# Designed miniproteins, single chains, continued (2): the designs that were tried, part 33

Each design is a single chain, and the fold is of that chain. pLDDT is the mean over its residues in the fold that is shown.

## One batch from the design tools (miniprotein)

Design m5124
Fold by ESMFold2-Fast:
Structure m5124 (fold): chain A 99 residues (1-99)
Amino acid sequence: SFGRVGRLTPEQEAAVRAARDAALERYIAEKQKTRGVDPELIRKAEEAIDEARRVLEQYVSENPELARKKAVEVVEKILGKKFPIDRVLDALYDWLAEL
């Protein structure tokens, strides 16, 4: 991403959306197996994932490490520090390797 200033390509945008959807689907499935479905927590997780993706897109062209830090900050703000942020962000951060 160094020396590159701009938005993701259409193919990269599709890959990011697919990764987000896969991560969310996996999270919902695990929640349903262990704790049952909590619609409010699912809604907050969707919101956090969408905001983390937006922040990653905004900062990835500047610094991937900064992008990850900003994504963590956003998820913690929405879901709190007790949410398994690292597991969710690992799935989202994988899209940086696909750029």
Scores: mean pLDDT 61

Design m5125
Fold by ESMFold2-Fast:
Structure m5125 (fold): chain A 70 residues (1-70)
Amino acid sequence: MKYTAIAVDLRTRKSITVTGAESEEEALEAVRQKLTELGIPGAIVFIFEDADGDPLKERVVGIKAIETPA
């Protein structure tokens, strides 16, 4: 089972997607790294459990607010 994280930038409302993580924590950390690299100070992250690669079977398993250092 794989996890997908989608982070929505609160300033621009653009999304950043990370796929293929082995756990919810791995997906969250991968997204945190990308947000930090892009200088995004805040995002809402949705974590999905991938069901056999079918997006219609995906479900949200976690929602987190992330703040990065300014």
Scores: mean pLDDT 72

Design m5126
Fold by ESMFold2-Fast:
Structure m5126 (fold): chain A 75 residues (1-75)
Amino acid sequence: AEALYAEARRIGEELAPALEDPEIYAKALEIDEAAIAAAKPKILALAAAGDLEAAKELAAQTMLDALREIKAYIA
């Protein structure tokens, strides 16, 4: 999980200057919200089952995937 969070932070820092553009920010927010909406039921189910490590891993992966999609959109 830590490795996924570290990579997500790296990409987030890389994208920060581009997110100062309101249109890019709006698209990034759209991508992030869609990713969270899709993953949230699975994350909550894992947490409810007591599998906090799997819940954290899925949350980290969801964040990383969303950031990669935002980066691809900008490129």
Scores: mean pLDDT 81

Design m5127
Fold by ESMFold2-Fast:
Structure m5127 (fold): chain A 77 residues (1-77)
Amino acid sequence: SNLEKAKKLVEEAKKETDPEKRANLYVQAAIYYAQDGKYDEAAKVLREGAEWLEKQGHKSLAKFLRNLADRFEALAA
């Protein structure tokens, strides 16, 4: 299912040390959550990814994920 695919991608993202690859995995997971109408979950995983990227000094990439999370969160409201 899309939810199982999203969960596996989040698990892969947490193991990925490359910032750009990790961000891409979180974005893919969020898309699968969104396809099942799980917009709150999509926003949550993007914010988790953004927090890690911010701590690693990748501020622009973190901002990109936060902006995407804000858009999904708006769809949940």
Scores: mean pLDDT 89

Design m5128
Fold by ESMFold2-Fast:
Structure m5128 (fold): chain A 67 residues (1-67)
Amino acid sequence: SKEEKIKKVLEELERVGVEVVTGRISREQAIERLQKLGLSREAAEKALEAALNGDSKEAERIIREAL
């Protein structure tokens, strides 16, 4: 379902956000992982930015509009 896809993307976004902040992966690698789950590059970049700013509500909005 769309809700299951949104949940999966949000869970991956949380994981990659932590990995970017801790220097484990680059922002580009995080974007690529989000794109593999069905986000466009633009949506992945915007969702990652929202997550890194701590704006979970905006991140979910972006993902819902993109899927």
Scores: mean pLDDT 86

Design m5129
Fold by ESMFold2-Fast:
Structure m5129 (fold): chain A 72 residues (1-72)
Amino acid sequence: SSELERLLEESRKLAREIADTLLKSLIKEFLKIVNREDELDELLELLEAGDNRFSERESELTIEALKILREK
């Protein structure tokens, strides 16, 4: 029983690391698409700080990137 809890926690740690890496990669790619790469450091600082402004900036960036991709 305790072994299952340990394996679940280990799995969750790996999932969090993968998710963090993917999110940062996605932000970089979207910023390239919208030609706003100068905002990368600021967005990563907001993400690291757990700042509520991150979710608003992420939403705005995603919408803008998708608009550009749709026009291709």
Scores: mean pLDDT 80

Design m5130
Fold by ESMFold2-Fast:
Structure m5130 (fold): chain A 81 residues (1-81)
Amino acid sequence: SEEEKKKLQEELNEIHKEYLTLYQTASPEAQAIIESRIPELREITDKFLEALKNNDLETAKKYVEELRKKLEEIKEEVKKV
């Protein structure tokens, strides 16, 4: 549905905002860790957007959940430096 598609887009926007905040407040060492994970995040984001374009909401939901999981992993890595 259009409502579900909008909800998934809003979830991506929240992840993006949290990622930008994390990067902006990070030390140089932490920023290097975050930057090393950009290719993975970009690949998952591209797959999410392609799924939304094809109205494959189940696949889009899977990828946005994977993005959230990767962001949490990055936060844990950043805490160690």
Scores: mean pLDDT 87

Design m5131
Fold by ESMFold2-Fast:
Structure m5131 (fold): chain A 85 residues (1-85)
Amino acid sequence: MEDLEEALKAIEAEYGKEVAEKFAAMDEEERRKWAREQHLKIMRSSPERMQNAAKSLAAAPEEKRKEFIEELGLSEEEVEEILAA
């Protein structure tokens, strides 16, 4: 998988070889869950990133907002946290 090879190189550069090896051992669903959790951690680590996410969610039509929430696997509480930023 070409996308996997590129993702592994990026993870090794950012998080180190040990994290990249763990990611390589994951199945597709575990990889998606891990990527989502890392995205949420990055977003929560910066007030600016949280505010940008809040603006994007607030500006999106209801249908697109639902798709975004479902794709990231956000709970109602997590969505309220982002919107409150």
Scores: mean pLDDT 68

Design m5132
Fold by ESMFold2-Fast:
Structure m5132 (fold): chain A 77 residues (1-77)
Amino acid sequence: MAEELRREAEEVARETEAEVRRLVEAGRYEEAARVAREGGERVARLLEEAGEPEEGEQARRTGEGAARIALELARRA
């Protein structure tokens, strides 16, 4: 179970990163911020369920950081 959750978290993280990058390159910064936050939260929940709350918290912070950068780009555009 925990290993399956960890693998799912890795897949969600990879998909989220790719989608955020694609949206940023397309100039869709507000959508990129939303995807980054939602993806980070989903990865965090999966890692917490897998028994890795520290990794989960890091994933959430990573998503929030990416969202903040995307929103800053939106403000400058």
Scores: mean pLDDT 86

Design m5133
Fold by ESMFold2-Fast:
Structure m5133 (fold): chain A 82 residues (1-82)
Amino acid sequence: SMEEVREIIRRAQQKIKEGVALSDEEIEQLDEALRAFEEEVLKKVGNPHTRENLEDARKQLQAQIEKLRAAAKAKEEELALG
């Protein structure tokens, strides 16, 4: 349902705001949820700017996820040395 899709996106965004790295499973769930959300928005808002705005927002979110995952990996490597 769209409520579940929104909940998945909300939880992922909350973790990102808290600086918590998403697991591989959470990233896959978020990607599927974002695709479902984008399709729903595009059905209701039929203008060319909407698709471009959604693509830009997704790229920004993916960049934040990758940055947090890289930071978590660096911290894990630091802990392995101690």
Scores: mean pLDDT 79

Design m5134
Fold by ESMFold2-Fast:
Structure m5134 (fold): chain A 75 residues (1-75)
Amino acid sequence: AVPALPAPSQEKLAKAVKAFENAVKETSDRGSRFALARQLVSDLKDAEFPVETIRQALRELDIPDDVKEYALSLL
């Protein structure tokens, strides 16, 4: 089971992944989309979010499957 996060941590995570989802949708360049994925995963790891929490958040995103799979591969 994915651990429950405190409300402030959940809000921070939700804002970060939503900003990423929006940025990917506005970006037509595949390389830039992959750079955004690398930055997000790095930022979330630096913020010490559990790997399973990051994985679950990434799975819930409405983004292209290739970008999603790439981000998941960085965990």
Scores: mean pLDDT 79

Design m5135
Fold by ESMFold2-Fast:
Structure m5135 (fold): chain A 86 residues (1-86)
Amino acid sequence: EAEELIAEGERLFEEAVERAADFLVSAGAVPSREAGEAWARDTALGIDRGDFAPTDPLGRALAEEVRAAGREARALIEAAREKLAA
């Protein structure tokens, strides 16, 4: 069902954002959880605000993880869009 694909995509996106924000806050890499979540959401969407750019291997791995989750979420939402159009 299209609604299930949208819900799954939104769930994966938010879980990846929360996971990344938790790690960034725990590592002291961001000043707040809100800043970590904002960075993770922007990174998942491919948006670079220039506020924070991870240069270490762990930070780059987190950036790749949230980018991958963003792509997966978009693919699920696109699949739902195709089901609604067909």
Scores: mean pLDDT 72

Design m5136
Fold by ESMFold2-Fast:
Structure m5136 (fold): chain A 62 residues (1-62)
Amino acid sequence: APLQANQDAARAAAESNRRGEPAVGKTVDAKDNTVLTLEIFPAVVDEDGVPTYPYRLLKEEK
């Protein structure tokens, strides 16, 4: 489901940060409902302490 897919990407980001290894999560492109599978890496902290989560697109599903 689109709602669960969006939450899955957020969960994967938290999991990658907790485990210190990449985690795979899914999100939904709001424009055409395409399901995107992302490889999400552990958080990288900016100079002022703002975390960002690098990711790569692994595949897309219609």
Scores: mean pLDDT 72

Design m5137
Fold by ESMFold2-Fast:
Structure m5137 (fold): chain A 90 residues (1-90)
Amino acid sequence: SKEEFLEYLKKIYDELNEYAQPVVDKAEEQDNIDALKEVKKLWDETLEKLLEIYEKFEKGELSEAEAKKKVEELKEETKAKLDEIGKKVE
């Protein structure tokens, strides 16, 4: 259902937020404003893409399986980009 898919997206959001937290914490400890801005930009872009996937699913343009595949791909891409930002705060 749409409600179950929205709950799934919230779980993905929470997972990504938890994954980002160590990068944010280190950047804050270092007063690394550029790293914090990069995380914010990545987060804003990721949320927009998640909403686009949800809207396409809601309109019936994507099946649940197709939408979940796109969400999992976006999750892995976002984690990889967070890892790259994390290297700048080591």
Scores: mean pLDDT 87

Design m5138
Fold by ESMFold2-Fast:
Structure m5138 (fold): chain A 94 residues (1-94)
Amino acid sequence: SPLERARRAADVLQAAEDRIEAIYRETGNPEALMAAASLGALLMAVNVTIRYNEDPAPTMERVIRTLREEAKKSKDERVKAILEETIRELERIA
């Protein structure tokens, strides 16, 4: 169902945020902090879609597009790898 897909996407985004936040705690790299904050904002957008019973497809397309742009600009190899893995998982859900 669309709701189940949106919930799986929220779980994927939360896991990615937690992993990148752990990199920030280890390294102090502001890129990791910015990436974690961005993932939190994208997670909020997905949760709003769930709360208001909206079609998640347009939100998922925007989320994937934003993550692709962030991964392309990332200079931290670990952050980039997590973003790319997250994109692949979300594409499988969408």
Scores: mean pLDDT 89

Design m5139
Fold by ESMFold2-Fast:
Structure m5139 (fold): chain A 61 residues (1-61)
Amino acid sequence: MPSTEEVLDKLDELSVEEQGEVLREAAAATNAAHPGAAASGALLRDYLAIVDAKIEELKAK
């Protein structure tokens, strides 16, 4: 489970354009995983985990 601080630190290593792409893709993936979910701590944790995964995909080139 990535911490919020760890995810934010990784985002700061990316360009503004890369950050925007990661956040957009993570939002789409979170919506696909939780198509009817209300805002909750679980939804936020899943979103952060997807953001972390998308950052790692970008860093892999």
Scores: mean pLDDT 73

Design m5140
Fold by ESMFold2-Fast:
Structure m5140 (fold): chain A 96 residues (1-96)
Amino acid sequence: SGEENVKKAEEIWESLSEEEKEEARAEYEEQLLAETMRLLGLKSREEAREALEKIKEEYIKQLQTEENLSEEEARKILEEGEEKAIKALILKKHLE
């Protein structure tokens, strides 16, 4: 079930050292930049970072408008979503 996969991801994440957690975050950021360049047809990492910041700020504004959230609540949702994505990436590596 999805709930079992979430629990498995959390257990793996908690078993990691601080160094391994930093590596996982760095790998996630690298993959996100590479995917952003691919999807948007960008040729530089700097352009990809600027595009990602713009997309994140637009998503925050959309959450505020559509869900009636404060900026702090919207940013927390984004941060929690990114942490879940990092944990899902670690789970995928363990299943490969």
Scores: mean pLDDT 81

Design m5141
Fold by ESMFold2-Fast:
Structure m5141 (fold): chain A 56 residues (1-56)
Amino acid sequence: MVEKVVVPPGGSYTVPKGSIGRAVSKDGDKEVRRIIEEGETYTNTSDQPAVVEVIT
């Protein structure tokens, strides 16, 4: 199952146990993707909303 969580600028999201997160954010005109391990916290340091896809 894949859930999408919107993280606002300066916000954070902690990936629950048993899941893997994939953060998608923008840095100017570049799209940055990062894998977030279970229990790890993603912090959106950009000035735009980011999306974390939570895979269970």
Scores: mean pLDDT 77

Design m5142
Fold by ESMFold2-Fast:
Structure m5142 (fold): chain A 99 residues (1-99)
Amino acid sequence: SNAEKLIEEGRKLLKEGKYDEAIKVFEQAKDSPEAQVLLARAYLHKGEFEKAAEWAKKAIELDPKNVEARWVLFQLAVYLRDQGKEEEADELLELANKA
């Protein structure tokens, strides 16, 4: 599909460290749970943690069993704990563990 081609293109850009270009491509397929997870990963790599959490949450809303979205939420929780934001970290961990 067109979404699959965009996701493949974006994955290549993400692997090359071209996060802004990858985000632009993934936004064209943003209704796909896979593209939403990849948006979350790209924002995580940029250090834009609020945007990363937003996209990971959207992916879980469409697919609650999405392992990759849960992984992004776990990584964000680790970062938030390192920043002393334990309550915010615990909220993301609770969301990641819900079916």
Scores: mean pLDDT 82

Design m5143
Fold by ESMFold2-Fast:
Structure m5143 (fold): chain A 67 residues (1-67)
Amino acid sequence: MMEEIQKAIEKAEEMTKDLPGADRAQILQGLYTRMTRPELVDHFLSTLSEELRKLFEEIWKEIQEEM
């Protein structure tokens, strides 16, 4: 679990390196939430803009395809 979380965060950091720090932090927090507290993910996604939510889902899809 911890190694999978670290790998997911590293992938997300690479995919979001061109984003503003605040947006990047939200994506990284969302991935940590999805992997550790999946029951909270719907609430977390509801706090994101539509653009960040779409990016989050694309990043999650890439992580799932590599794992």
Scores: mean pLDDT 76

Design m5144
Fold by ESMFold2-Fast:
Structure m5144 (fold): chain A 92 residues (1-92)
Amino acid sequence: SKMEELREKVVEFLKTLGASEETIERVKKETDPKEILNILVEKLSEINGVEKKDILNALLEVAGLPVVDELSEEQAEKLLEMIAKYVEEHKK
């Protein structure tokens, strides 16, 4: 499924970011695109020393999506698609 492919790309990205096995397993078991994105944003926030909201807003701006207080499932899927494309393009 599309979500399974997006999840696999998020797992690849998280491994590149040095995420723990516990974090990787959380993503593998998750079906909600908002929560998959939240796990990734948490790791990016930790690595960059910035708030989760700032990471999320930066991703929304790069994707050309409106900055919102609450992320829709459609926006979460779009951000995951953007990240999956980034991972695929940087696989080599």
Scores: mean pLDDT 81

Design m5145
Fold by ESMFold2-Fast:
Order: structure tokens, then C-alpha cells, then sequence
Structure m5145 (fold): chain A 65 residues (1-65)
């Protein structure tokens, strides 16, 4: 979908994710599973050296898109 492409582009441009990583991340964020949401947060912290607060802000912004 168009929204999914916009989210992917934002992850790549702002966080330096590869296209493959962005696809996996978006799928986790779109899940209603809290475990998958936590995995997405952990991914941002581990792969992109984001703080917990920074990761949460990014997730919140993307969910609103």
C-alpha cells in the first residue's frame, strides 16, 4: 500500500535501514501483538543505536502514518 511505502521510505531515510529490514519492521509494527511491537523497538535500539525514548517516538510517529 502507499502508506506502507511511505513508512518504509521514512525508516530508510531517517534510520538507515535496508529495504528488507524496513519491510520486516513495518510488518512487526502493524501487528497487534505486543511482543512484535517490542521486537520492533529492540530492533531500533540494537541496529540503529537509538535510545528507548527515541525508538518509542519513531514507532509512535510511524503508527500515525
Amino acid sequence: SLIEEILKDALIEKLGLSEEEADEFIKKMKSDDPKKQQEAKDFLMTKLHQSEEEAQEIIDKIKKS
Scores: mean pLDDT 72

Design m5146
Fold by ESMFold2-Fast:
Structure m5146 (fold): chain A 81 residues (1-81)
Amino acid sequence: SKREELSKQILEILDETWKRIDELVKQGKSRVEIEEEVKKTLEEILELAKKAGDEELAERIEEGLEKYEEFVKKLKELEKK
């Protein structure tokens, strides 16, 4: 199905993100910078869903991205020195 194919592509993007996060950690990047990398991945997944014409999935990913952006903002507040 189209949803099954899209899910496989999303899982591939997530696997690449795990590798990138591991690299950022090894480079000593901040927690906030790592969270911003995750946001970029969510944006890529959203674009993929929209390009595939899966509006239902795209809307749900948009909702998740909004919640994630709020989470990242809270983390930035907590890291204030």
Scores: mean pLDDT 80

Design m5147
Fold by ESMFold2-Fast:
Structure m5147 (fold): chain A 89 residues (1-89)
Amino acid sequence: SEVLELSDEEWAALEPHLREVLREVARWLEENPEASIEEAAAYLKELVAAREEIPEAVKKGLEAYLDGLVAAKVPVGRFLEALREQLAA
């Protein structure tokens, strides 16, 4: 796991922005059921890159995680389910 040196206040401020991005991706995948994991990863990377509130280290960590999902050929339906579980927590 990638460890990020953020304060508790920085993590608390970041969580709403990450949840918004994950919600947008989940909605997009529900509207695009034939999308590949590569397309889902690219869309999430684009949304994260557009968020000034998300630190560069967090963006890089998310990109590495998504690249890992693509390399492992994770089914997009599994990724969507993981997003839904994260959003329900």
Scores: mean pLDDT 76

Design m5148
Fold by ESMFold2-Fast:
Structure m5148 (fold): chain A 86 residues (1-86)
Amino acid sequence: MTEEEMEELLRKSEELARESARLAEQALKDPSVAPEAAEQIRKNALTNLDYAGKATAAGFGEVKRKLVQYALESASAAAQAEAHAK
């Protein structure tokens, strides 16, 4: 994995974390979309965990920490969206 590929993963992971936060906020305002939001946020969290695993395997410790943080943020957003669905 190249440094450029790693920076691209970091950027994509940030975008997924931001999207997940936005979906969780929408679910809070409109509970009718909460189930669909929770499903998408869960998919985003799994994708971010995959990115964190790739960064770990490639030895990019600094980037790994950021990717793990984005994965945790996505997972937190999923839990929030699910809470608003019920």
Scores: mean pLDDT 74

Design m5149
Fold by ESMFold2-Fast:
Structure m5149 (fold): chain A 103 residues (1-103)
Amino acid sequence: SLDREIDEAMRLLARGVGRASGPLTPEEAREIAERAVRSKDPNTAVALLEMLGSGASREAMEAARPYLEELARDKDPEVRKATARAARAGGLDDLAAFAEKQA
């Protein structure tokens, strides 16, 4: 269930934030982005990308870059747009511009 993957990612994020009292770590960002790539539901991928854009540091977003590059080429235009927004929020301006051109 893709909803269970979102719930699991949100629980990991909440536990990570509670433990670290800070932004998403590179490891957490990679896990969230990988789940977005594996998602077959565009709405699930968008929600995970919004989570990344709101919580990840620039360093964490850079660690997720390979998965974000895949998502920027996703079949769904809403996933590509969400990737552009997440990349922009994380300071990956080059990837954001690329994803915006794909959308």
Scores: mean pLDDT 77

Design m5150
Fold by ESMFold2-Fast:
Structure m5150 (fold): chain A 74 residues (1-74)
Amino acid sequence: SKEKEKLIEELAKIARELGFSDAAIKQLVAAAEKLSVDTLRKVLEAAKVFAKKGNPAAFVIEVVGAQLDEEFRR
């Protein structure tokens, strides 16, 4: 959906600002594509908080954790 595309684009922008490589951003986008819009929005809000603190590991954990939760619900 258009809404999901915008959320993923914003997530990719945050990752670039944190210094992730283009290859790492591609993997992050692929993981985010598997999330629902509601889950992606929650992950994005958490990612913004962790990005302000300069913690890239926490940012990755939020995205991957949300993907695992989605897979366990299926």
Scores: mean pLDDT 75

Design m5151
Fold by ESMFold2-Fast:
Structure m5151 (fold): chain A 88 residues (1-88)
Amino acid sequence: SAAVEAEVARLAAEAEALLAASDSPEAVRRALELGARALELRLSQVLPPEAAREVAELALEAELARWAGKEKEAEELFEKAREILERA
């Protein structure tokens, strides 16, 4: 819905603003959590709630791993999320 798309855009903008303003671990984690929530909301329009949540949780772990410098782990987590999306 247009309302969901507007909320997703708002959450994404808030996350970008947080990352632009501060690179503290707390700010980074909060921004990534907002991004995962936006992804969950978007996916809930086309996927069962459980699948949307699982993909969003994997994406959050992947982004956190990337920010911690664990690029291979992040890649593997994103790949798992993509596999769920392809089977949905």
Scores: mean pLDDT 85

Design m5152
Fold by ESMFold2-Fast:
Structure m5152 (fold): chain A 111 residues (1-111)
Amino acid sequence: MAEEVRELARRALENKLPLVVLYVDPVTGERSEVELSEEEAEKLANGDEKEIGELAIEVLRRAGLLSEEQVEVARRLVAGERLSANTGIMIGVREDGRLGELAIVVDGQLA
């Protein structure tokens, strides 16, 4: 996870492409995307697994996409706990308006 996210963040910074946190709603299956700032992308390019997970969760929480209860579940998943949680958090780079390769930050079971 951390190595894949760092590579995507470095590519985004090098090529001046938007870096995005992608969230899949566990109830509707709808995809939501939040663009990261250059400063946040730099943090991901140099972050460990915990720092990457915490930043992705915080970005989605600030965007109103995660409730406080969902934040706690996502933190437990980032810490390596096996939970039946219908949630997904991924990092990707946008190029020509399309989302490319995705690195999984939180992998919950889909219902």
Scores: mean pLDDT 74

Design m5153
Fold by ESMFold2-Fast:
Structure m5153 (fold): chain A 91 residues (1-91)
Amino acid sequence: LRVPSEEELAAAKRAIALLFEAGDLLIEHGAAALPEARRLIEEAAAALSDPEVQEVVREAGERMLAHHEDPSKVAAITAAAAIRVIGLLLE
């Protein structure tokens, strides 16, 4: 497994935190949170320097927004995205 730099770990932690924040807003507020959740997802992607990891965040974000009416699915997509981000850092 690759050992990520301190900067890469900090960026990943920030991106993951922003994704969970977006997910929590969608779960709590549904459609009313769509503009703020989209902003947080884009901020999460922008925190990452690796285009492959950015794409994982954007793809997961689009799915979270698309499934905003299903809190369980939003939660599952958010968790899966966090796992994938961590996995890519270790490859």
Scores: mean pLDDT 85

Design m5154
Fold by ESMFold2-Fast:
Structure m5154 (fold): chain A 73 residues (1-73)
Amino acid sequence: SSQRRQAAEQIENALRTLAEAGASKEELADAAGVAARHLGGFSVEEAEELKKKLLEAPSLEEMIEIVREALES
């Protein structure tokens, strides 16, 4: 939906800002999980599953793609 696409865009912007500020991958995954709950309507369980996938991502760009897929699918 357009709402979930907008949430994914907002989370992408937040992750890029945090990464530029030197945030760790763990901090980025935690922030994405919290934002997915507040902006994307994710349950606690869905947010924890998203965090697990993000921790396995080799780059910021792949973390962002995982967030988009989770919110737009």
Scores: mean pLDDT 85

Design m5155
Fold by ESMFold2-Fast:
Parts: structure tokens; sequence; C-alpha cells
Structure m5155 (fold): chain A 75 residues (1-75)
């Protein structure tokens, strides 16, 4: 069974990982917004793909943040 200090370390790692996923999601959303300014249908399709990828990253980030908060509740 991990110690209280080990649980805190794991929680901090999950939080940092979640922040990284949220940052990458925002970068993809910004790229998608630029592509949506194009009249090119291929650029619009690519923008939708980037938005979907950003949504997946946000979902994973939210899960990791939730797990971090849950671990901290055990300390």
Amino acid sequence: MPSKEELKEIAEEFRKKAEEYFRRARELEEKARELLKSDNPEDQKRAQELLLEAQILEGVGALLLGMSNWLLSKV
C-alpha cells in the first residue's frame, strides 16, 4: 500500500499530465480556428478532425485531474 507521501506524488504527476493534455487541446483548437477561416473544404475537414482530437485530450485530462483529486482525498 503506498504511503501518504507516495499518494501525493502520484496525484501531482496526474495533475501535471492533465495540464499538459489541456495545453495541447488548446493548441489544436487554435489550429482548427485558423483552418476554419479557409474556404478550402479539405481545411474545414482537417479542422473538424483537430477539434475531435482536442475533445479527446480534454476528456483524458479531466479524467486524470479527477483521479488526482480522488487520490488527494485519501491523504
Scores: mean pLDDT 85

Design m5156
Fold by ESMFold2-Fast:
Structure m5156 (fold): chain A 98 residues (1-98)
Amino acid sequence: SSVQQSLQATDDVADQVYSGLTRIGVGDLGRQTRDDILRLARQNLSSPDSVLSGMMAGLGRGSLRGRSTLSSDQVQQVRQVVDDGRQLLLQQQSRIND
């Protein structure tokens, strides 16, 4: 069903972002982001895209919630992880809305 596909897409995005951030060495941020996606999106308080957009806005301010400073390399890698997660979400939403 489309509902089951939407829930799976949310889980897939959350897990991909968590894994990517953990590999970068920002596992605390990865855990927090995964928790936010699963909690807020599943409770209909926020979409996964909104969580990821908020994270990108935090990067633009030179900080992220729970992190004081990231290296320039980490900022670029985090941005890539977020972009990859957003692309996965768009691909899954396109399939569901077809």
Scores: mean pLDDT 73

Design m5157
Fold by ESMFold2-Fast:
Structure m5157 (fold): chain A 90 residues (1-90)
Amino acid sequence: SEFDEALRELNLSDPNLEAAKKIGEILAKRPPSFFADRPVYAPYLLQIRKVYEEGKIDEKIAEYQKILEKDPTNRVAKINIAILEGMKEA
């Protein structure tokens, strides 16, 4: 699937931010049942889903951007910003 392909391309050690953005776009477009079948990524899928459901995408992006201003090498912040931006653009 396009989602599983994007997850393979993400590379957590040297993040592909375009792959992260694509993951976000897919997460925004898929029903809740889609996430139940992907338990290996459940922690971050649930976190992103909650941000989406609470309408806090821009607030959460701003939090991660502040982290990156202090530590530009923070891979988690870079990945999460890209995923949230993908969800917003979907």
Scores: mean pLDDT 75

Design m5158
Fold by ESMFold2-Fast:
Structure m5158 (fold): chain A 62 residues (1-62)
Amino acid sequence: MVELDEEELEKQVKEAAEELKTLDKEEVEKLYNEMVKNGTLETEQKRKVLEAVEKALEEAKK
């Protein structure tokens, strides 16, 4: 697996934020936990993505 650039990470966060409009935060956490388990995403990267997604979702709801 190649290392994710910040640009690709932002794109993934944006896509996850779009899905969060129809999914609960808990569902998103489960999805990212599975990615970490499979080695697709590191735990630290998962945490950063989830925090960014939460912030983007809150801003969109304002």
Scores: mean pLDDT 63

